# Ledger of designs, part 31: designed miniproteins, single chains, continued (3)

Each design is a single chain, and the fold is of that chain. pLDDT is the mean over its residues in the fold that is shown.

## One batch from the design tools (miniprotein)

Design m9054
Fold by ESMFold2-Fast:
Structure m9054 (fold): chain A 94 residues (1-94)
Amino acid sequence: REARLAALEEAYRLARETLEEIGKLVSPEVYEKMLETLERAYEAGKAAEDGVSYLLSGLHEMAELARESGEEGEKAVELIRETARRVAELFRAL
């Protein structure tokens, strides 16, 4: 359980770094919605035994929000997808 919490914390850190990068590519309103989505996913993940599924679901929701930003949103979607892949790999290593 401690190892899973540590992995969830690392995954959240990666997602936060990605969100900082995509903050330049999306509107402030979309950025706020993404941040709220990520924070809710992380809190739910910490409370749940299946924390990785909550964080991956949150990343998917962030990608859908990014699509609302047009062409710049497409770049944000790519960054989110890469982060989701890294998160999945991190939990596969457990």
Scores: mean pLDDT 80

Design m9055
Fold by ESMFold2-Fast:
Structure m9055 (fold): chain A 77 residues (1-77)
Amino acid sequence: MSDEEILSELGRAALAAATPEERPDVLRALGVGQQALMDGKSIEEAVQLMVDTLRAAGMLKTADAVEKEGEKGLSKM
């Protein structure tokens, strides 16, 4: 699975866990992770930035879900 596909899957999982009102913050967090990959950062750093962005927005449950899925995906690489 590509790094971009991993972030896309995490974004989809986050959107499924989030309320409609939280959707813009999830999309912003996904954008932060995607920008990190474009800037040449590792997938691990991109996932961490996405998780940190969700936590900063107060979306603790969604951030925890993304962190668990990211750990599972990264352990295979």
Scores: mean pLDDT 78

Design m9056
Fold by ESMFold2-Fast:
Structure m9056 (fold): chain A 58 residues (1-58)
Amino acid sequence: MKKEMEEIGRKAAELQLEGKTDEALEVAGPVARKLSVDEAQELSELAAQAGDELYKKK
């Protein structure tokens, strides 16, 4: 599960950086609906981390 959450977070972050907000929400939405508050927070942190790495790669 944790590994799957990381992959979803990374995919959503990539879509957000490309300006595809609707697609990012579609990817993350189903998972977010099943997460506890703590799990949702962890997913958000993973997405932010992935976004920072993509930003630094130009």
Scores: mean pLDDT 67

Design m9057
Fold by ESMFold2-Fast:
Structure m9057 (fold): chain A 73 residues (1-73)
Amino acid sequence: NEESKEAMKEALEQIRKEIEKAKKEKDEKLKKERLELVLISLERMIEMGKDYKEIVEEAEKLKEEVKKLLEEL
């Protein structure tokens, strides 16, 4: 279903915006909390997007970026 795939692409774009907000967060505790919530959202996206390889691959890339950001804290 292309409509579901497009909706998931839009959700991934919102997740990217949340990652950018987290990067700009001055408070380290809030930054960590935001990144942890993004990680949960990405895990959910991978589960929901199992039938869409493009969605899973993009979500996995973002997940690795978020994990790296958490390791740098």
Scores: mean pLDDT 85

Design m9058
Fold by ESMFold2-Fast:
Structure m9058 (fold): chain A 90 residues (1-90)
Amino acid sequence: DEELALFQALMAPAHAYALEMAKRIEAATDEVERLRLELEVVERYLEAYRELLRAAREAGLEELAAAAERGIAIAEEDRELLRKRLREAE
């Protein structure tokens, strides 16, 4: 499955980073620190989805490209929400 292989190759580093950061987020006692770490994870996923979209379009994988576009939209929404919360906490 070309779509699954490409998805796994490009998204795996972002997922691994999120798992590594999850313990640090859970251990964070400061709200500002927690929000900054969560924002770093979201930004990593956003970059990964943008690369996935480029690769999917180059390969002509229309369904994967559409999935990547949805992933970008969700990640951008999450990023803006976290940025707002961070500004309010500072």
Scores: mean pLDDT 87

Design m9059
Fold by ESMFold2-Fast:
Structure m9059 (fold): chain A 100 residues (1-100)
Amino acid sequence: MKEYEEKVEELKKELEKDPENLKAMIELAEELFKLKKYIEALEVYEKALELDPENQEIKEALVKMLKEALSEEEFDEVMSLYFETGSLEELIRKAKELLS
């Protein structure tokens, strides 16, 4: 657990120097997820998707995280919303509600 916290602080410092570093954002979100800081992880993915909305690595990492963090019913609900709207912003909004 402490190892993930140290990595989070390191990645946050990297992003202060280079706010558009997508690789550091993906790694930060994954480390936050390991710490069960789901809302913070979702906020990092949201920012990453604003920089590169079509990035498959970010989309796949987000979906994998949600599948592990949410129940099967909740996961199906957020994915159904995404399929109906085509909006990852709406998916993230709904996921934040379910994880709050």
Scores: mean pLDDT 80

Design m9060
Fold by ESMFold2-Fast:
Structure m9060 (fold): chain A 67 residues (1-67)
Amino acid sequence: MPPMEAVITALRGGEEVAKETVTVDDLLAALRAAAELMVRTGADEVRLEVDGTEVVLDREAAEALLA
């Protein structure tokens, strides 16, 4: 599969605390990168945009992805 560009925005209390652009091989890699950013920043929510798809992760979903 060709690599995809994903934009990850980490939010804490509704405020942006971090934003990263990553190149990933698939959607699962993008989701894991978003979960990792959430844990690293202590964010309450992360938003992932990849190839026109938007996914929102809360802390519970992020912890499940990294388990």
Scores: mean pLDDT 80

Design m9061
Fold by ESMFold2-Fast:
Structure m9061 (fold): chain A 83 residues (1-83)
Amino acid sequence: MSPLELAEQYLALAKEAFRQGDYESAVDYFILAVQYQRQSGDGSLVPEIDRFYHQMYFEIAAQSEEVGEKFIGELNVRLSKIK
């Protein structure tokens, strides 16, 4: 399986976990999706990853702006550690 195919699969798993309210699994799968997308060198998934990143932030922030800011801050720290 190519890194791009792995990125697509983990992004789908992240979206499913997020829909179920499993934010911890959603973040873990999202980080894997971004990692494999970067390994692929293929930018085709970048717009979908960016859209889902903002969707997670806005949906959590709609419940609590403070929790949304903390969520995105933690996610950004984890994203900064991806090679």
Scores: mean pLDDT 85

Design m9062
Fold by ESMFold2-Fast:
Structure m9062 (fold): chain A 85 residues (1-85)
Amino acid sequence: ARERFEERLEELRRRAEEAFELMREGIEKGDEEKFEEGLRLAEEVLEEVRLLRELVRGRDERLERELEALEEEIRRKVEELEKEK
């Protein structure tokens, strides 16, 4: 069980990085569609992080803290990139 949650967490981190890269490329190239694609992917990852956090709440304090940190990182990064646009 724990192994699967850890694998899922790593997958979510990777997908968040991909979303941020798409948003950055959209900004650099003036590609609104690419930026919107990255934003959509980031929102999807954020929702999955929130759902996983609810599933592990009270069951694994370490995973709960890592998921909360990832949620905060994603929210902060999206806000930063939207301001940079």
Scores: mean pLDDT 83

Design m9063
Fold by ESMFold2-Fast:
Structure m9063 (fold): chain A 60 residues (1-60)
Amino acid sequence: MTDQEKLDIASKAAAEAYGKTPEEAEKIVRDYLEKQGIEVESITVSTENGKAKIINVKFK
């Protein structure tokens, strides 16, 4: 899997997580990426008005 393919999948995962609480958003993104066989080092969720607005994923 290329780095671009990983980013495309991460973007789709993030789209499902926006507007959720930070804990729910992290879980959604992590579960989505791991189901696709992508190993995740860390996920950082930035919130606006208590909702996930920016999600950053660091791959292994």
Scores: mean pLDDT 81

Design m9064
Fold by ESMFold2-Fast:
Structure m9064 (fold): chain A 92 residues (1-92)
Amino acid sequence: SEEQEAIEKVKKMDPDKVTLDELYELAKKLGLQPFGARTPEEVRLELEYMQALVNEDKEKAKEIAKKLFPTLSDEAIDLQVDRDIEIVKSKK
């Protein structure tokens, strides 16, 4: 499926080389809300977050999410990560 192709692309992509446009298209195909990344560092972190989600690595996803959303509580981060993992799992 197109979603399975997107998952495989996410797994293979280099966070240091990803563009904002590529990130946006991958998020759209996976049903994830874009985080509004504006800097190369934010784009890299958002791809690393997506990679953690497709690998179902909750602890890594939470670690990265805290960097992307430093103002959110730990409880809010946990809820967002769990929802995003369920979304990605539904596309496999």
Scores: mean pLDDT 82

Design m9065
Fold by ESMFold2-Fast:
Structure m9065 (fold): chain A 69 residues (1-69)
Amino acid sequence: SAAEEIARARQIIDDSGRPLRDEGEALIRQGRELGDEALVARGQAVLDLLAEAEKPALELLRRIEERAA
């Protein structure tokens, strides 16, 4: 079904971003443990840049889902 194909495409996007997401989250955790605000900011920047990079693909999938309904 179109819904299953869209769900799979979302999963591929999630899987592709996972290494950067894990790195960003690890930097935030390490920064909080050490009280290093610059390290927390670096981790947040990684997550923010990843979200911006994924945005066009997620918007495309949203439009396909709406047209398939």
Scores: mean pLDDT 86

Design m9066
Fold by ESMFold2-Fast:
Structure m9066 (fold): chain A 93 residues (1-93)
Amino acid sequence: SAQAELDRIIAALKRELEELTEIWSSLSKEEQEQALETLKGQIEKVLAHLPAELHPRFVDAVLPLLEKLKEKIEDPELQKKVDEIIELLRASL
């Protein structure tokens, strides 16, 4: 079902975001920038493929994880990149 697929996607992104948040301070700036670019691309693909009716559930699951990641980021330019991903999610509602 589409709901079961969404549950699998959310579980995978939750693991990825929790891991990224944990290792964030150990990454170089280049690795941090690449990780955020990869994450943005993944979220764009998910939103493009999910039915619009499932977007609110996806956003509700992923937004708090992105906010938690943003708390670990001291660089204003990298914070802005996370804000771009957050805005992408909000625009899908």
Scores: mean pLDDT 89

Design m9067
Fold by ESMFold2-Fast:
Structure m9067 (fold): chain A 65 residues (1-65)
Amino acid sequence: MLSVEAARKALEALTPEQQRDVAGGIGALTGIPANTVEEAIKALEETWDSGEGLAAIFLAVQAGA
């Protein structure tokens, strides 16, 4: 099951440079700007029940795989 917790674990597995890149992607998908893991998680928590939020969670999980 896709979840914000799964996205957090995936982001924590990345390097700081990769974390910033993926956070930017999450910001672009959700419409809520993000440059850090914490900002990205906040954006996902506000949008997780939307199509955009679910796509952003999927992006984070795939990046961490």
Scores: mean pLDDT 78

Design m9068
Fold by ESMFold2-Fast:
Structure m9068 (fold): chain A 64 residues (1-64)
Amino acid sequence: KVYRGNGVEALLAASTMETPFEVIEPETGRKVIADGDAKKTEEALKLALEADIRGETVEVKELS
């Protein structure tokens, strides 16, 4: 499943997904994969939050 939307909705989607999942910012090409490592999960959530602050959309994709 792939979610596309504003950063707040993407942040909520990312925070509720089971690992692994991927957060993608199309404008910058940045991607973070949350694979069960807490640091990677925080990086994914930070990417979504930063996109929200800028008013940009992100994609959140389940990898399983």
Scores: mean pLDDT 72

Design m9069
Fold by ESMFold2-Fast:
Structure m9069 (fold): chain A 62 residues (1-62)
Amino acid sequence: MEEAIKKAIEEALKAASHLLRDPYVESVEKVGDKYKVTIAGKTGKLLVTIGKDGKILSVEPA
């Protein structure tokens, strides 16, 4: 995985810590030019879409 994508995932986990308890990366899926990252915690799940450049495009409840 590219460094920009790793950094974006780390930033998403930090953001998720404000919404979820004990957030962790459940899955990472490459879909075309984007990465769909599912972040799970004890209180719910978030779907984070990251562009190929490491830019966070969306954060949605899963």
Scores: mean pLDDT 78

Design m9070
Fold by ESMFold2-Fast:
Structure m9070 (fold): chain A 61 residues (1-61)
Amino acid sequence: MEELKKKADELLDEFAAHYAAGDTERAVQLAVQAANYYLKAGMTPEEVSRRIRAALEAARA
């Protein structure tokens, strides 16, 4: 399970980088992949939402 969370975190970092670069289509794909890995790792939809929101806010800074 820990490996799935680590993979999701890596995908979320890539999401933030692509979003900040203006590559919205790639960013969306990466966010979806990260969410799927978090869900497989046993994270709740609420927890997944919080992590994605935090990454999005960081990318906007």
Scores: mean pLDDT 82

Design m9071
Fold by ESMFold2-Fast:
Structure m9071 (fold): chain A 65 residues (1-65)
Amino acid sequence: DNVERTAEEVRRLLLEAGVPPERADEIAQQLRDGLESQGGADEELSKSIIRNVRQALEERQRRLR
């Protein structure tokens, strides 16, 4: 399930970046709901979301440290 995989991976990335669990859960749920409302996510959209989130968090962490 691309929706569940995308939401869980984003949640994991947020937690690893120091986002509080409650906020990470909220963001992951919003992402899941949004993707499900579209009828799911194709593989390319899923990969794009995960890569973009990972890149954004890495850039942010570099600036904050």
Scores: mean pLDDT 79

Design m9072
Fold by ESMFold2-Fast:
Structure m9072 (fold): chain A 61 residues (1-61)
Amino acid sequence: PQLSPEQREELQRRAMELMEELTGVKVESMEEGEALFKKMDGATAAKFFDRMAEEQARLRA
């Protein structure tokens, strides 16, 4: 489960892209993504977690 610094940076970029894709709101920083995440509904948040789990598993494989 340990990720390299490069893999962690890639996950952060993908998280921001995924937030923008799921919400339709442009995300320019992790702070903006965090604020947006707190405002999204539970269904969208669940999709975000599922997709991030897949991305993390792919990077560790």
Scores: mean pLDDT 75

Design m9073
Fold by ESMFold2-Fast:
Structure m9073 (fold): chain A 92 residues (1-92)
Amino acid sequence: SMREERLKKLAKAFIKELETLLSYDEENKERLEKAIELAKKETEEAMIEALGIVYDLSEEEARRLLERAIEEGLPLTPLGVAVLRTLERRKK
């Protein structure tokens, strides 16, 4: 399905981003490795857990972020997530 294809594409891009960060960030190595392992499962629940670990999100916040990423093709990059959280805090 289109949703499954988008989820797989997002998971692959997210893993590549985390693997790049892992080469520079020794303090967060354990967190990043766990998030990569979860994302490799390519399931919505595992991606929600991985997002929560990487961006310090609640399960509900991570679920909302993943849903937006799937529906709108939003990148799960640190900058992309930070911009969204900033914009959402400015909304009434």
Scores: mean pLDDT 76

Design m9074
Fold by ESMFold2-Fast:
Structure m9074 (fold): chain A 80 residues (1-80)
Amino acid sequence: MKEEEERRKRYEELKEEVVAIARRLAEKIVSGTATEEEMEAAAQEIEDKLAAADLSEEEKFEIAGEVQRILLEALEEREA
């Protein structure tokens, strides 16, 4: 019972943190102020956080998919 509750909290906290990083980078990409160094650093931070998380592969995949979607949308908007 408590383990499931703590696991859901870890999932929500990690998702919030990782999505926040992705959204900040996305805003910089759209505005044209993002550097290659900033993009690489943000991607590495997200990957490290996901790798270190005590979550299932399915949960990690779901969070990674959300991040990928945010960044791809920003890149497409920048190019369009």
Scores: mean pLDDT 80

Design m9075
Fold by ESMFold2-Fast:
Structure m9075 (fold): chain A 87 residues (1-87)
Amino acid sequence: SSELKKASKLINEKAPKSLLRDYWQTVLDCLAGDKESAKLYANKLFKELLEFLNQQKISLEVQTQIITSLKLSLVSICGDKSIIPSV
């Protein structure tokens, strides 16, 4: 959708650098076997991303698409579904 393209552009241009740091910290903690730290950073990542998307006035439908895609990506990379926050 046109709104998904807008959201992608806003994330690339305006997202806080902490989102990228929290993403990488989640991945690295998973690979290091620190599941508790990975869960904490995953929770920070998803909360900050949702707050950013809300601030940018992105619709709940598009927010759900982005969050679902990120959850699937992290499960694929980390191999552990337990790190993903409950919806």
Scores: mean pLDDT 82

Design m9076
Fold by ESMFold2-Fast:
Structure m9076 (fold): chain A 73 residues (1-73)
Amino acid sequence: SMEELFARLNELIAQMADPSLSLAELEALGQEMQQILTQMRAAHPDDPRIDELLARAQEVAGAAYLRLRAEEA
């Protein structure tokens, strides 16, 4: 259901905020999130909650990638 997809996506976003996450783990989470977002958009193309979740996911993922890149230096 859509509500189950929202619950799963929220769980993935929370996991992406974990500061102990490796780059490989972050990439795996990002791939799963993309699959879920694609399914949600196909089922409900005009649902504004999908755009809100996508924006939040991009912010959290972006912050995590910047943190990991800083740790590489």
Scores: mean pLDDT 79

Design m9077
Fold by ESMFold2-Fast:
Structure m9077 (fold): chain A 79 residues (1-79)
Amino acid sequence: MVEELRAKGEEAYRRYLETGDVEDLRRAFEYALEAGRLIGEKLVASIKDPEKAAEMRKKIEEQLERDREEAEKILKAAE
């Protein structure tokens, strides 16, 4: 699943490079962010200590929010 999302993101980015369509760039970011979220869930699931798992989940959510903000800034610049 994560590999499929990354492949779809790479395909969307390739289309953006061919067409210049910002919507393809947006889709590439959407797939990349979802892949990152799933990788984070897998990482949290590997942590045996529930307290450490909760702390890691919080850090991953904060990182995903920063990544989303950065993607939005890039998309606005590409308009």
Scores: mean pLDDT 83

Design m9078
Fold by ESMFold2-Fast:
Structure m9078 (fold): chain A 74 residues (1-74)
Amino acid sequence: PAPSAEEIVDAAVAELVAILREYKANPSIPSEEVDRRIFAVLSRAREALRARGLSGAEVAEHLLRTMQRVAEEV
């Protein structure tokens, strides 16, 4: 079965937090590489949410919540 919107957001938060924590631990990682990884996670989450039949507004709301939760962790 396909993941729920909540599961998609939870997975994206976990991946983004891991990427940012890795960068904090090793600032020798190029910022371009960090940006690429972040955009890849957000792109996958957006596509998965759209595949669930969510509207553009609902997708944007879930992505905003994803970023808010990441900010709380990092």
Scores: mean pLDDT 84

Design m9079
Fold by ESMFold2-Fast:
Structure m9079 (fold): chain A 63 residues (1-63)
Amino acid sequence: DIAAKAAALAAALRTSHDTDTQHEAAVALIEALVDAGMSPEEMRKLFVDRVFRTPEEAAAFFA
């Protein structure tokens, strides 16, 4: 379930889990989105809209 994976990543980011845990959650979400046939632009939009609260959080994660 993509929504559950997005919620899990958002929770990991909010609870200050280590970077490896956050990346594992992100990889699981990305794999699910790729399996669903989403483009990289659609994936980025989902992360901004559903996972990150601010553009700054998104920029920091993808840096």
Scores: mean pLDDT 69

Design m9080
Fold by ESMFold2-Fast:
Structure m9080 (fold): chain A 90 residues (1-90)
Amino acid sequence: VKEDAERLLKFEKEAKEKMEKAKDLPREEQLKLLEELMKEGAELLKELGGERVLEVARLFGDDSGLGSMKYGDFSVSTSEVDGKVVFTVK
């Protein structure tokens, strides 16, 4: 599964780089970017079979995963709704 690992690592690197860059953007733009990255991460995870949900959560916060994570000025909450893992940004 080298291809899956490579895709995930590439996404992690790009997501971290974009969020670091977003610190220079207006707060509203930063929140929009975070939401877009979370959406992309969720789509990638669906393609990878869903067992790596925690890995996507870790991209946006602490290794504790399922809970509340902080990324810059934003709070990322992870919850399960209707059997799906949902990421909420504030």
Scores: mean pLDDT 58

Design m9081
Fold by ESMFold2-Fast:
Structure m9081 (fold): chain A 61 residues (1-61)
Amino acid sequence: SPAAAAQAALDQTLADHRQRVAELRQRLQAGKISVREYVIELMLEIGRVTGAWVRQTAAQR
């Protein structure tokens, strides 16, 4: 069903989000990115998670 597919996509997005936040933190600690770049990347991640949540919510109509 669309709802089940959207839920699976949200679950995957949340798992990916945890992984990517850990990667960003490692890059910040290694001096590979600035605090500004870290914040921008986190904002992009929030957008990605929000998109998955919106798809799941729409499927729950």
Scores: mean pLDDT 80

Design m9082
Fold by ESMFold2-Fast:
Structure m9082 (fold): chain A 73 residues (1-73)
Amino acid sequence: SPSLQARVAENLARLDRLIEELRKKAEESTDPKEQTILLARAISLGSEKHLLERNPENEKLLDDIAASVEQLE
């Protein structure tokens, strides 16, 4: 549906922003442990983005990812 497509696009954009913010924080961090944690989180969000891109009609996946994104914002 058009509404579902809009929600997918919105959450993909949110994931892109979060991934970029985490990568930037990792680059600015002077603590190797913090860098590792931030990069691991960015990789995990990248995997979620990939799943959503491949399954844009899966409303449950979208809802689960949207809830995760909201918790991280």
Scores: mean pLDDT 87

Design m9083
Fold by ESMFold2-Fast:
Order: structure tokens, then C-alpha cells, then sequence
Structure m9083 (fold): chain A 103 residues (1-103)
């Protein structure tokens, strides 16, 4: 089970970094609506929080259960932000994080 959680945590971190890179690329567009821009900033901030939680879990500062609960909540927030921003890739990345956290 230690190997499974390590692989899951690594994949969640990778997906969170992909969300940050995607949001940063989209935020470079000056034609975005204020609503879309705020949504992308929210998605980015939540993805950064996921990376922080990965670090805390690796340091033994939070439990696996606390990690899974927090990641699911953050991923739900990113999925909603992706919908507001109109970006299907952010929505799909958030859904994958959520599925991984449920394992």
C-alpha cells in the first residue's frame, strides 16, 4: 500500500503542476473576461494548495485521510473554476485528481 500511495501522490502533484501551467498560459491572454480571469486565478491557487498538501503528506504532517479529503475539496473547486473559465482541460485534470484521491 505504501507503493500505491507514493505513485498516487506523485500523479496528483504532476496533475496539479499541469493545471498551474495551463492556467498561466491562458492568463497570458489579455482578451479574457474578468470572470474567466478570476476563475483561472482560483484554479491556479487551488492547484498550488494541492502541491503544499503533497509536501505536508510527505513530511508526515497530515494523515492520508486528511490528504484525500482536502485534495477532493480542492479538485472540486478547480473543476468548477475550469467550467467558469470554459476550459475543458482544467476540468478533466481536476476530475483525474479527484478519482486518484478516492483510491
Amino acid sequence: KEREIEETVRRIEELAREIIERADALLADPSLSAEQRRALEVARARAEAIITLVRLLREGRISEEQFREAIIGLAEGIEEAGRVAGDEEIVELAREIKELARK
Scores: mean pLDDT 88

Design m9084
Fold by ESMFold2-Fast:
Structure m9084 (fold): chain A 81 residues (1-81)
Amino acid sequence: SLEEARKAIDALFDGLDPDGSGEVTLEDLLRWAKEAGVSEEAAKRRFALLDPDGSGVVTREELARGFAEAAGIDPEELLKE
């Protein structure tokens, strides 16, 4: 559901950005991936998908949009909070 998707994104973002900066760097994702047992190559590939314009950071909104796209959810509804 939309609520479950929001909670999943919040939980994931909290894990990636525990200090609440609102931005996730490749280094943050690599740290999370190491703890979660995800390979460095898989983490880098995921980051590239979340950061298609190459800014070097992923915001919560960008993460939410990527999740919505993958789940077939309207990004506007997911980002409404």
Scores: mean pLDDT 68

Design m9085
Fold by ESMFold2-Fast:
Structure m9085 (fold): chain A 88 residues (1-88)
Amino acid sequence: MRDAVVKRMRERYPQDVVDKALPVLDRAIELAEKIVKERLGEKMTEDDIVDAAVLAAVSLGNTRDGDELMREVGEGMARIGIAAASIK
């Protein structure tokens, strides 16, 4: 999972964006697994989780580090994006 998410991020985003996403990667994967499972259930694939985790990691990592409010904003944006991407 982790290696697949990193590979896909490197294919889609510039290095600086990926570097900011790496510290939040495990949290992004956990969030993506939960939301994709809730939205797709029986139609869930590993590829859907990887796509959602990339979006979550980029969103969380590229919202400003610094305080609890910025983490909450980043997590909210990631949830909205994953939920939207999971509607098929």
Scores: mean pLDDT 70

Design m9086
Fold by ESMFold2-Fast:
Structure m9086 (fold): chain A 76 residues (1-76)
Amino acid sequence: EEERFEAEVDLALLEIMRAVAKIEYERTGDPKSKEFAEKLDQLIAEAERALEAGDYETVRKIIDEAVKLFKEYLKE
């Protein structure tokens, strides 16, 4: 139960990161924001599949990757 809840929170964080990237792309037209949003779409799809399979460890790894990418994206 708790592990699933944490995975659902992680998925929600991925969706927030995607929303941020999409808003920035709509505002600036920056190709980096578009590429980051597209990468997050892929990561969200993988996280949803892992969550459906009960593979909470994979969801955690995906959020860790997304956070790393988000920090790199913000360094511009």
Scores: mean pLDDT 81

Design m9087
Fold by ESMFold2-Fast:
Structure m9087 (fold): chain A 79 residues (1-79)
Amino acid sequence: MHFEMSLEEAVEREGLAIGKENGNEGVAQLLRMYADYSTDKEASERLRQLADEALNGADIERIVKRAAEVVKEEVKKSK
């Protein structure tokens, strides 16, 4: 079977794990790290906005899912 670990799936899994361990602040820090390593300026800016929403108490599962979608769209553009 195909190796199904995509970058968006890794972001979702890691974000949820950090959210359980370190809460909203940990998720925000993780998303800022992904933004710093992003090659797409629009994806980077959107990830920073999601990090700010996490710091403001937004639902972790919702924020992580949106971050994974941003990364998925960046990967599609890089194809």
Scores: mean pLDDT 76

Design m9088
Fold by ESMFold2-Fast:
Structure m9088 (fold): chain A 65 residues (1-65)
Amino acid sequence: AKEESLKEAVDIALVEFSEEAPADKKKELLAQAREVAKECQASSANAEETLACLRERLKDLVQAY
């Protein structure tokens, strides 16, 4: 997939994530979310799977706080 597709998927997930994440942890979680997106892209066959992987992992990160 193109980097623009990944960036857009990450941006959408981060907007949703930022509404649930504590403000003082937002910057740290944002950095982790970007790394997770790269890992999901490496393990996924397409952008849709990358987005699904990212959303699932971001949900786990939010629940940990």
Scores: mean pLDDT 69

Design m9089
Fold by ESMFold2-Fast:
Structure m9089 (fold): chain A 79 residues (1-79)
Amino acid sequence: NDARARAVADAVRRALLAAGVPEDLADAIAETVYRGLRAGLSADEIERLMLQTAVAAGASPEQLQALRPALAIVEAALA
């Protein structure tokens, strides 16, 4: 469901921005979540891709920790 995938990706983006993650990184991670949900990936697979996206973008340790609320959103959406 495209609308559901967009809503979850938007929630992830908002959580990342609220945690102080820069817009470019928040957008990249939200797009990863959207694509993963559209592809039917598991929560574990999407979470791995979110972390890979952040690391590839040069995320700091603080920014990686800021992913925790966003990871919880993905897990809850696929429960």
Scores: mean pLDDT 86

Design m9090
Fold by ESMFold2-Fast:
Structure m9090 (fold): chain A 82 residues (1-82)
Amino acid sequence: MKEQLEEDIRLSLALMARSVSVTGSPPTTVQQLQDDIRLLERARATLQELKARRPDQAALLDEAIATLDAQIAALRAQLAAL
């Protein structure tokens, strides 16, 4: 259902954000940035798979994917600046 899917997406994103924040001194090494990028890319792939199974909820999943894309882009920019 729509309400349950929204809650699940919010909880998943909040959990990922807290995981990054709790490990989170700003990443100071190439390895840490690469690990964070890989984690977010895996999460993005999972949301894409959910979108394929839930086309009726594609708009909500696209919003979550866009959030992850923005985070990945920010980490890649940090990596490029090193």
Scores: mean pLDDT 71

